# Ledger of designs, part 43: designed miniproteins, single chains

Each design is a single chain, and the fold is of that chain. pLDDT is the mean over its residues in the fold that is shown.

## One batch from the design tools (miniprotein)

Design m1559
Fold by ESMFold2-Fast:
Structure m1559 (fold): chain A 100 residues (1-100)
Amino acid sequence: SREERRELVIIGASLAMLALALRVFRDDPERARELAERALELLEEAIELLEKLDPEAAEELRRLLERFREAVEAEDLDRAIEVLLEAERLLSEAVQKLAA
């Protein structure tokens, strides 16, 4: 639906903002952890929406979620940022397909 597409757009934009915030706060472990937890919640929400709208994109996003968790546990913020930007791109592409 239009509402579900709008939600995916908002989540994508939020993931891009969180990636920027992680870069800014990379020297602040407590803040970085808080931002990472927020990103995980948004990724899970996007997966639930995509399961109904684009199951293939949902499966790809689940793999990105696992890579993000691994990066966070390894304290590899650069990799975590890269994964969030890849997730944002995936959501953008899914929204474009749904809008066509």
Scores: mean pLDDT 87

Design m1561
Fold by ESMFold2-Fast:
Structure m1561 (fold): chain A 71 residues (1-71)
Amino acid sequence: DAVLAAAREAGERVAAALAQAGITEEVRLTIVGPADAVGAQRVEVVVRARVDPADPAAVTVEVEVSPPVLL
């Protein structure tokens, strides 16, 4: 799914930037529009950076992509 792939890639780029900057805040992105000629779709991308409980000096970055919803 091109929409999911694009959303995942965008989320990972944001996650990498957050980790590089040492930011431990959760960021939520919602992508809406004509998704790769399959019609208008909504995709939610949640980017979260957090401190590793086992090593507080290490930052873990997570990316979650929701299934697309036709609009």
Scores: mean pLDDT 62

Design m1562
Fold by ESMFold2-Fast:
Structure m1562 (fold): chain A 78 residues (1-78)
Amino acid sequence: PRTLAELSEEEKEEAERRLEELEREALREIEALPPEERERLERLVRETREALLLALREGRVEEARERLAALAAEWEAL
């Protein structure tokens, strides 16, 4: 598998666009939920995107993995 440092600028841009698309789709799904649930899930979506961008843009893969593991536990607790 390729390291993040081996990704071309175009590949990084494509990955970021994919993350934006996934965030947009997740937020659309959340819109149908009650306001309290929506706010909680919107926060989880935002924090998940931030963790993924930490890996993609800053190469901080280990920190991103730790954040994603914590976020995955929060998603499961919902």
Scores: mean pLDDT 73

Design m1563
Fold by ESMFold2-Fast:
Structure m1563 (fold): chain A 55 residues (1-55)
Amino acid sequence: SELEKLLEGVRKAIETLRAAGWSDEQIRRFVEWEASHIEDPEHREKVLAFGLEEI
């Protein structure tokens, strides 16, 4: 589903940024920025919640 693809994308992005030496605060801001571009408000909320939990 679209939501599953978004969640997997955020998970991979967090892993990549962490491996690249980004701080938790920098990764949190990135997740918030990415989620802000999701048009569907339900998907946006779920991606934000999931991404912040993964940090």
Scores: mean pLDDT 85

Design m1564
Fold by ESMFold2-Fast:
Structure m1564 (fold): chain A 66 residues (1-66)
Amino acid sequence: GAEEALREAERAAARAVALGGMSPEQRDQTSALLREARRALEAGDEERARELAVKAKQIAMDGLNA
């Protein structure tokens, strides 16, 4: 579900930060997407929350794979 996707994205972002795998721009974008995903989830928009969480996770994973 959306909450699970958000937790997965938050874990990926935390790992990428810990390993120095993200640029400042990637960190800012990931943080903004995670905030929007949480807001969407709180508003009951699970589809948008999932979409934003997936985007945040992708940026974190791209940082880890660079």
Scores: mean pLDDT 84

Design m1565
Fold by ESMFold2-Fast:
Structure m1565 (fold): chain A 70 residues (1-70)
Amino acid sequence: APAPTAFQQEVVRLTREAIEKIEKGEWSDEEILEWVKQRLREAFPDLSDEEVERIAEAIVQAAKDLAAMG
């Protein structure tokens, strides 16, 4: 099986942590999005602001969809 890249590992980790935050209901969607953006900038400083925005939005949307499914 192909080994996950560092990028893929971080995306999976951030998605999982975002699901946990959504399920607890302690964070707004905006706060979760900002948190994901900060984590992406820390892990991948070579990403542009536009790339960080797009990836963070995708992670938060996936987390919301997965949390809604149970």
Scores: mean pLDDT 83

Design m1566
Fold by ESMFold2-Fast:
Structure m1566 (fold): chain A 60 residues (1-60)
Amino acid sequence: DEARRLRQQQVLAAAGGLIAEKGAATTLRDIAERVGVSPATVSRLLRAAGFAGLADLMAA
């Protein structure tokens, strides 16, 4: 529960930073590498945060 919440916040923070730096060139792989998790974990945590995927997060 607490660990999942922390990972979710780390994924969102990393995604926001990468999007600010690289824009549309940002990938799930880039976020996964920055957080230290798998791309599948990034996708799952984004969905848990209310985003269907990386494109939805970039549109937000």
Scores: mean pLDDT 77

Design m1567
Fold by ESMFold2-Fast:
Structure m1567 (fold): chain A 79 residues (1-79)
Amino acid sequence: LDDETINRLNQLAGEAMGRAGTDEAKQAGVEILSLAVNGGSPEEVLKKAEEHAKTLDEKSKKELLELGKGVSEELEKHK
């Protein structure tokens, strides 16, 4: 991944974590970002977001699924 893509992924994660506001959602966001930066596929990112969303409250679930989708879309642009 180029530096611009990594910066965009960090921006998306920061915004989603700020809106969710819980430690569990923040940790899930970090794991999704780490997977994306370390060569995870768009499909793996979406699956990881869905698995984490199962254990979160409704607000955090929505933010995490939106983060997963946003990260997946950015990865698809750069394959």
Scores: mean pLDDT 76

Design m1568
Fold by ESMFold2-Fast:
Structure m1568 (fold): chain A 61 residues (1-61)
Amino acid sequence: MSREKALELALDAAILMLLDGKSREEVKRSIQLILEGHGVKVTDEEIDEIYAEAEREVAEM
């Protein structure tokens, strides 16, 4: 379940970065780096989806 854990870590990091006021570009880059660092290859579309999930989570806070 390394893929699922990497996705969770990327989402958590994205949420924290959004709360810290980081730009969309910085957040998306961090999502990519975390996933690639854990051996998870993703498309730009998948990165956009994770970013959208993070925006939704922040809006729910």
Scores: mean pLDDT 82

Design m1569
Fold by ESMFold2-Fast:
Structure m1569 (fold): chain A 80 residues (1-80)
Amino acid sequence: MVTLELTLPNGKVYTIEFKEGETIKEFLEKLKKVAPELKEAIDLILESLEKSGLLDKPITEEEAKYLIKILQHVHELLSK
């Protein structure tokens, strides 16, 4: 289990626990509980991944970090 950090544009920092072999869906649902401000961005990514058949894909720590960066970017776009 690895602890990852999530920094929001407002400067707020969350910590999220990542479990090796965790699916994209499990990781994103956990993020929604930890950082509810990201719910809309996470829901959009979940919808996109479901259409691509990727929700049940197990992810690596590096892929989890990349998902956090994508979420931050989508959240910024939705906040305009």
Scores: mean pLDDT 80

Design m1570
Fold by ESMFold2-Fast:
Structure m1570 (fold): chain A 70 residues (1-70)
Amino acid sequence: SPEQQKLNEKLEEIIKEAEELLKEGNVLEADILVGVAHVALAVLERVGIEVPESIKKKLDEVEKKVLEAL
């Protein structure tokens, strides 16, 4: 559905913002956005919205980099 696509796009935007903050050295703010992305992912899955594996993998990648920088 168009709504499902838009919600997945918003999740991708949050993950990209976290990655940019990490590149700028804003590690704590990046960690907060990783947390926000996890909550968003959990809500989408709970309501039956299918999230592409590529988005889940990108979130995992960014989370690992944030945890290594903390």
Scores: mean pLDDT 87

Design m1571
Fold by ESMFold2-Fast:
Structure m1571 (fold): chain A 109 residues (1-109)
Amino acid sequence: SEKIREILDELLPELSEEEKEKIIKAYEKAGKDLKVLTLVILALKSGTPVEEIEEVLEQAKKFNLEQLKELLRQMDVPEELIEKLIEAIKNNDLEELKKVLLEISKYIR
């Protein structure tokens, strides 16, 4: 949980501690799937309200990695960053996930 909090602190610093805790608990209930965490972070960075996090989580559970790649391509994210993100998710590499998501965040409007 501390590592997930660190990721949220760097990627979503505008969120309150209560909102970050809500995301962490939702991620844990979703089976600690980094794909789900990634989709939640992308949705919140794209302007989805925190109140909709449970709906985002249910949709994220249905996403496979190919659909995540397609979403990122539609956001004009470079293929190299998409490949690094998918590798971090597959390897459960939280440090690399944080680094790659910080780079991807520059492409989110």
Scores: mean pLDDT 84

Design m1573
Fold by ESMFold2-Fast:
Structure m1573 (fold): chain A 84 residues (1-84)
Amino acid sequence: MLEEIEKMLEELGEENKEYFEKLEKEYEKKFEEKKDLPREEQEKLLKELHEEALEELAELLSEKYKLPKEEVLEKLREISRRAA
């Protein structure tokens, strides 16, 4: 199961780039709507929006590749943590 998720993520750079770029832009817009908040609240909002984006991404990948959403979400969170 995890190996299938890794293969999907490798393919994402080509097949699903447009979907992920659209999702990123949508969440950037949501953050911009709240840019007048104090920095601490902006950081909290950014973290919440990032988690929402991971959940939406996991939903899309789960439906497309017929994998359990929970496993996809956990793998995406691991990758996100390593990138930070």
Scores: mean pLDDT 67

Design m1574
Fold by ESMFold2-Fast:
Structure m1574 (fold): chain A 129 residues (1-129)
Amino acid sequence: PVPVNPPPPATTDPSRPPATSPEVQWFRDEILQALLDHPNAGPFRNLPDIQHMRMPDYYDLVPNPLSLGTIQAQLDNRLYHSYQEIVDDLEQMFANYRKAFPEGSAVLDEMEEVEALFQELIERHQARA
């Protein structure tokens, strides 16, 4: 499957690279890495194999497909300008799985554990600010 590219920023100064804030680097190292290392994160490290899972309509249901690997690649390519954009993409990833998979599926059960860790880590970060 082909990941959807993020939209270009509304105003780009050619002399100014995308802002890599300390918060974006902290998110990459502390939150995203913890999510990737979670034992139930396997299905979310890469986009679902729609052919193997027989989900040909996945991209019709999910026009912006996201995985932890997609978000990590976007971080590595400096495509995020704030940690809130990363949070929005992670929340969209969870919403995409809820839309595509039936309630009670093993994938959604595993996703809820990853999402719970994500919410704990965000709350911990906000408490430190």
Scores: mean pLDDT 72

Design m1575
Fold by ESMFold2-Fast:
Structure m1575 (fold): chain A 79 residues (1-79)
Amino acid sequence: EKEKEAEELEKRANELVDQGIAAHDAGDFATAARLYRQAAELYEKASELTDDPEKRRNLAIKAVAARVLAVGAEVEGWL
């Protein structure tokens, strides 16, 4: 059930991204950055669980994107 586990982790990561967007919209940049980092970690774990090279690549891209969002939110919080 590794593929199913990867799908569940991706779903949880997607939910964390949505929560991060909501936190950012509320001006809570620190919470947004934390949520985006948590999402990136789950995308990375999902990528490691899948045996499909295309799914692995796509999940890795999502992880990088989430980390970029986290850095952006962190920088906005410093301003």
Scores: mean pLDDT 88

Design m1576
Fold by ESMFold2-Fast:
Structure m1576 (fold): chain A 57 residues (1-57)
Amino acid sequence: MKLTPEEARALGLSGREIAVLKAYEEGLTPEQIANLLGLSVEEVERLIERAKEKLGL
């Protein structure tokens, strides 16, 4: 089931965690997301991990 931004907010995700998770769900790699959002790869991976933990994934 595709997670909506509204559902992600309801689960306590930050705007950055939502943006990174959405790009990841669309099939972008952490490296591509880092370039797109102006973040480091490590920061993107951390945001994905935190988002997944908050979602129970």
Scores: mean pLDDT 75

Design m1577
Fold by ESMFold2-Fast:
Structure m1577 (fold): chain A 64 residues (1-64)
Amino acid sequence: MSEEEVRALALKAADTLLENGFTPEEIRRAVEHALLQLGVPEDLARKFAEEAAKYVEEKIKERK
């Protein structure tokens, strides 16, 4: 799986979780766990989970 594919999956999962009322911190943890279960290396899973959390934080700010 390419880094582009991993990022796309992380952002899609984050959007779904945000729509269901999860916080950015909860989304970060859930996305990291999901990526690890898919066999993504720990460093990349953490990186993309953090990117997904920042993405949803900015999205929340824009909705105010």
Scores: mean pLDDT 81

Design m1578
Fold by ESMFold2-Fast:
Structure m1578 (fold): chain A 65 residues (1-65)
Amino acid sequence: MHAIVIAVGLSEEEAEEKAKALAERFGFDSYEVIIAPDAKAAYELALQLLKETDDEVLLASAQTP
């Protein structure tokens, strides 16, 4: 199973670390990271991705473990 992780307001390095942790935690075989500058951009990206792909779409922020 593939995960698309939308990282909100994070640097590329922080986004990659959060995406890796989420993929490991939920047992995804692969993941990719997209960085959104704010929650509105992240929400719009999530809606678009949900229409275009059957992959799981996850959100990550500074508050995500």
Scores: mean pLDDT 79

Design m1579
Fold by ESMFold2-Fast:
Structure m1579 (fold): chain A 73 residues (1-73)
Amino acid sequence: MEAVELIIEALKAFAEGRYEEALELLKEAVRLDPSLAPEVIELLETMAKVAERKGDLEVAQKFRELAEEIRKE
C-alpha cells in the first residue's frame, strides 16, 4: 500500500514539473516493494516520452537512466 502511495505522489510531482522529486519517489517505491519494478519501469519510460515531447531532453534522459538502473537489478 505505501509503495503505491509513493507512485501516486510521483505522478503529482511529475505533473507539477517537480521532476527530481518524482524520480526520488519512484526510486523509493521500488526500494519498498521490488515486485513493482516492472510497473515503475513502464511508468518511467512513459514519463521520459512525455518530457521528450515537451522538448525537455535532459529530464527525459534522467527518467530513462533510472529505468535502466532498476532493470539491471
Scores: mean pLDDT 84

Design m1580
Fold by ESMFold2-Fast:
Structure m1580 (fold): chain A 63 residues (1-63)
Amino acid sequence: AAAALAEQEARIRELNEKFLKSMAEIRKKRGRPEEEIKKLVEEIREINDRILAARRARALAAA
């Protein structure tokens, strides 16, 4: 159902954000430049958004 898909997408997005936060903290402890970490986080966030959008489009096409 569309509602179940939306709930799953929200959960995946939440987990992705928690992962990105943890990764950024680890990279800061590793002495990486803050700007490099910020750029990497934004790039991964963009990729995650594209993946979720593609999954949504496929689900809507199948419905």
Scores: mean pLDDT 79

Design m1581
Fold by ESMFold2-Fast:
Structure m1581 (fold): chain A 68 residues (1-68)
Amino acid sequence: MEELRKALEEVADANGKISHAQALEVLRQFFPHKSDAEIRRALALADINGDGYITVDEALAAVQLLES
C-alpha cells in the first residue's frame, strides 16, 4: 500500500492532480490481473468531479473499488 501511494504521489502535479492515463500506468503495475477496462472504470467512478484528473486519495478510492 505505501509503495502504491508513493508511486501515485510521484506522478501527481503541484496541485496533487493525476490524469487518468498516469493513474492507469501506475495501477496496471500493482493490479496485473485486472484489465485496463476494469481499472479505467474504477478511476472514472473515483473521479467525482469528472474533470479527467484525480487526486492521490481518489486514486486510492479506485483501489478500494478494484479490491471490492
Scores: mean pLDDT 78

Design m1582
Fold by ESMFold2-Fast:
Structure m1582 (fold): chain A 58 residues (1-58)
Amino acid sequence: MADDLAIKALIALDKGDYETAVKLAKEALKIDPNSPAALKVIEALEKAGLKEKAKEIR
């Protein structure tokens, strides 16, 4: 479900796998648009200077 996908996205982000993090967070938001974990991935990407990747999730 959305939470599982968002958790996997956060793990990918921790490992520096930004492409996987974007993909999983995007799928999580399609299931649950209010997923706090998926929104946290977007925020972390923006803070890391990867604003274009964060926009892909929106």
Scores: mean pLDDT 76

Design m1583
Fold by ESMFold2-Fast:
Structure m1583 (fold): chain A 67 residues (1-67)
Amino acid sequence: MDELIARFHEALTKAQQALAAGDLETARKALEEARAVADAIPDPSLREALLAGVAELQAQLDAQEAA
């Protein structure tokens, strides 16, 4: 469990940094990793909360890709 949470935070941080830099390809890959890690979390409440964070960054990515 703790390893999955650590991996999720690493991927989410990478996605945030990539979005700030305008590196949409790296941001997308990092968000895909974060989502995959969150999906592997057995606690449904924790998984839902982590996926909500991914969804916020995904919305930012989608807006930048559409520009």
Scores: mean pLDDT 82

Design m1584
Fold by ESMFold2-Fast:
Order: structure tokens, then C-alpha cells, then sequence
Structure m1584 (fold): chain A 68 residues (1-68)
């Protein structure tokens, strides 16, 4: 559902921002913010395919941050 997608995106963004902040990685923080902006636009447009792709990109960034 759209609500489940929104909750997953917010959870990943929160984790990613906390990890990037701990790593003092301003570029990745800005990338996460931009991905969330694009996610919001996709959700407003009802573009669930694009919203899911953006969540997957956000997930990859969080996994990369966890590995550092």
C-alpha cells in the first residue's frame, strides 16, 4: 500500500541520515534528502513504480553506510 511505502521510506531515511551524520558524510545526507523529495513527488503523482525504485536506491545507500 502507499502507506506502507511511505513508512518504509521514512524509516530508511531516518536510519540513513543518522548513519551519514555519525560518519560526517554531508554529501550522502544531501542525497538522502533529495531522494525523499523525489519520493514525495512520485507519491503525489501516484507513480508507485518510481516510488519503489527510489526506496530501493535509498536502501542501497543505507546498506553502503552500514558497511562503513
Amino acid sequence: SMEELEQEALRLALEGLELADALNDEATKQRIIELMRQFGEAMKAGDLEKAKELIEELRRLVEELRAR
Scores: mean pLDDT 88

Design m1585
Fold by ESMFold2-Fast:
Structure m1585 (fold): chain A 55 residues (1-55)
Amino acid sequence: MSKEEVRNRAYELMVKALTDPSLPREVLEEIERLYREDFEGEENVKRIEELLEES
């Protein structure tokens, strides 16, 4: 993916996490940490997707 596509995907996942009332606090905090570390990183975005799918 381009960096712009990765950023857009990260933003979509972040919005999904913030709007999910069933998401555990610990998972939300980990997603926020990953987003802040590298919102343009494909690996970080993939990890956020995995956390949301497992929760």
Scores: mean pLDDT 77

Design m1586
Fold by ESMFold2-Fast:
Structure m1586 (fold): chain A 81 residues (1-81)
Amino acid sequence: SKELARQLGEDGIRDGKEALEILADPNASLAQEIAAKLLGIGAVFMGKKAIELGEKEGDEEAVQLGREAVELGHKASGAKL
């Protein structure tokens, strides 16, 4: 499922970027910051799955999207998962 691998990578990048935007906002509430960190964790999971599926299918684009999602998710969560 090349489509699934790429979609997971794209979704992970979107969620990771959204999380970082929330965390960069000095007016973000504690609830928004917690939600952003959880969104970052989700981005890491989606990115890792995109890498796994992309490697199995030889889809370099899916692997690259997944790696970007993992990087953004790690930045947002503050953890290496």
Scores: mean pLDDT 87

Design m1587
Fold by ESMFold2-Fast:
Structure m1587 (fold): chain A 73 residues (1-73)
Amino acid sequence: SATEYFEKGKEYLKKNDYEKAVEYFQKAIELDPNLSAEVYYNLGIAYLKLGEFEKAMEYFKKARELDPSFEKA
């Protein structure tokens, strides 16, 4: 499920495996694009850690569009 992919992405993020974190977060949003603002925020964090700053900013913007309380850059 989308939730299972999101949980796997978070586990890889904790392990500092940012490439796999991105992979699983991408799978989560492919199954459910409206799953949560948090999945997009965590995608932004993973891309930041990979040095992919433009993608990170794009996903932070998407998180805020889904939930304005996610106002972190």
Scores: mean pLDDT 83

Design m1588
Fold by ESMFold2-Fast:
Structure m1588 (fold): chain A 58 residues (1-58)
Amino acid sequence: AQKIVDEVTSLVRGGRLDEALDLLKSNGLSEEQASEVVNLLKLGKRDEAIKLVEEALK
């Protein structure tokens, strides 16, 4: 989860939002879950984003 969130954070900071969403969805998140993770990372809520990814991948 942490590694995925770190990769997505780099894509979001680079303005590569479509690639960030695709990476999350390819790892098993729904479109709604992927969008929420991206929004949490934009708000600097990294720990909440990690928890969402971990719960989604259970």
Scores: mean pLDDT 81

Design m1589
Fold by ESMFold2-Fast:
Structure m1589 (fold): chain A 53 residues (1-53)
Amino acid sequence: SKYEEALELAKSLIRGGLSRDQIEDILRSKGYSDEVIEKAIEEAEKEVPRPIM
């Protein structure tokens, strides 16, 4: 599904150290809806911890 695609991409981008804003822009550029993007990023952030700076 589009949500599952966006979720896996969001997880990969979080692991790569990208900011939420950068991830949102990338997902929008790939044609995902804002609703799907927000849901995918929220779930991805629960599953992938951000590195401590």
Scores: mean pLDDT 79

Design m1590
Fold by ESMFold2-Fast:
Structure m1590 (fold): chain A 69 residues (1-69)
Amino acid sequence: SMMAEKERLSKEAYELGKQAAQAVAADDSEAVRRVTKRFQELLEEAGKISKEAEEAVRQAFRDGFQAAS
């Protein structure tokens, strides 16, 4: 279902946000590039579901980043 896909994407975005914070702290430019590319892919997938799903993915990424900062 679209709801299950939204939840999956949000969980992935949260973990990706944590990885982004860790990559930035480690000054790992290759990891930052990889995380940025994957986040863009998640946003594209969420956008195909709804604007609400895209907003949820953006928020989950921010929450994950904050949790690991």
Scores: mean pLDDT 88

Design m1591
Fold by ESMFold2-Fast:
Order: C-alpha cells, then sequence, then structure tokens
Structure m1591 (fold): chain A 100 residues (1-100)
C-alpha cells in the first residue's frame, strides 16, 4: 500500500519521499488517522514543526483517542517554544494513556 511504501522511505530517513507517499495514502483514504500522524512525524523529522502540528491536529480530528498523536503534537509545540500549548496537549496524551 501507499502507507507501507511511505513507512519504508521513513525508516530509511528519506522523509521527503515518505511525505509524498503518505499524501498518496491520504488521497485514497482521507479518514486514515494513522496516515496523518505519520505525515506529521515526517515533517517533524525535517524540522518543519508548524507542518507537523497541522497534520497531528488532523489525525486527532479523525481519531480523538490517538494518545500518540496528542503526545507528538505536544513535542512539536515544545520545539516551537509554545510552552502553554505543549503542556495542554501532553496532559491530554497522559490522560488518554492512564484512562481505565
Amino acid sequence: SELEKGKQYFNRGEYEKAIEWYKKAIEKDPNNADAYQLLGEAYYRLGKYEEAVKWYKKAIEIDPNNADAYYNLGLAYQKLGKRKEASKWLAKAFDLINKK
């Protein structure tokens, strides 16, 4: 699949190629929250933290129970120096992980 091909490029450190394949995965299935999260991670690895924030938020809109997306969003905000936003999203991730 397009998503699997994107992951292969990501694992090789070829983040721009991973982004192209994750975008193709999203074109075929725009409700795949994992594709948006992985797209955000690829942008994060390129130091494009504003883009990472955008795609992590999209992943959360589709799957509001994805603790990893909240955690990664918080880390991206930390990189941007947005301490209040970082704390908010990290707390949300923590809440989801510790929910019984």
Scores: mean pLDDT 88

Design m1592
Fold by ESMFold2-Fast:
Structure m1592 (fold): chain A 87 residues (1-87)
Amino acid sequence: SHFDEGVKAFAEGRYEEAIEHFEKAIEEDPNNYLAWYNLGLALFKLKRYEEAIEYFEKAKELISSDPQAVAVLEKNIEKAKAALEAQ
């Protein structure tokens, strides 16, 4: 799947390729919060912090009923905001 190819590209440090795969995964299933979340992580690795925050917020909206997942997303949003301020 495009999601699995994205995860593989991310693990290998190919963040731009990971983004392309996760974008396709989102096109196939817009409710796949992990695709939104992992796209945010790849954007964070590329120092595209404002975009990373937008994708983390979208992932959080999709999984708002899961407190553990929301907590992980909130922590990553805080990290991206701190990194943006440090630029």
Scores: mean pLDDT 90

Design m1593
Fold by ESMFold2-Fast:
Structure m1593 (fold): chain A 57 residues (1-57)
Amino acid sequence: IVDELRNARTTKEINEIIVKALKEGVSQEKISLALGIAIARRLNDTELEERLRRELE
């Protein structure tokens, strides 16, 4: 899920990844963390991305 979100560039792509993850049984908490990682990456906040990634995995 994190790698898929890393490559997503539009809100539509992000939504599709979220729906797929929910169908695969990924918890909402992990999905929220993965979204935070994707946002941090877009903002070039590497410190936040690293912190959230550690919480996810």
Scores: mean pLDDT 71

Design m1594
Fold by ESMFold2-Fast:
Structure m1594 (fold): chain A 72 residues (1-72)
Amino acid sequence: DVLAKLEEAEKRLEELRKRAEEEGDPLAQEAVISLEGLKNNNLEKALQQLLEERVKKHGPEGLEEGLELIKK
């Protein structure tokens, strides 16, 4: 059931958002971005946010690959 999965994701999102905001947990921030993308059904926006995180981790090469994926 999509509704049940969405409710579970909403609980997780709220929990992770608290950890990201209150504790500054980078893993929680990453998970919040992913779950918000799923909840809002904004695939392009979620990909753009993930690209910014990839640039921080992998540098400019990661950005080029991500942009190609978005364009397709």
Scores: mean pLDDT 61

Design m1595
Fold by ESMFold2-Fast:
Structure m1595 (fold): chain A 63 residues (1-63)
Amino acid sequence: MKYEIAKELGLPEEVAEALERLKVPEELARSIMEALKNGASVAFLTGAFGLSEEDARELLSLV
């Protein structure tokens, strides 16, 4: 399902793979992917979703 969300939003499949590896629930993964598509910062991803700075930077590097 995360791969279908990434495809729907026009994000690389690798974003869905990273979120699956991080064991992010599907509902939260959709919100994170929507934020990434809208140009979210590291600070936003860490503050809004509780991601580590390292994980937020990894996700942004894939977009």
Scores: mean pLDDT 83

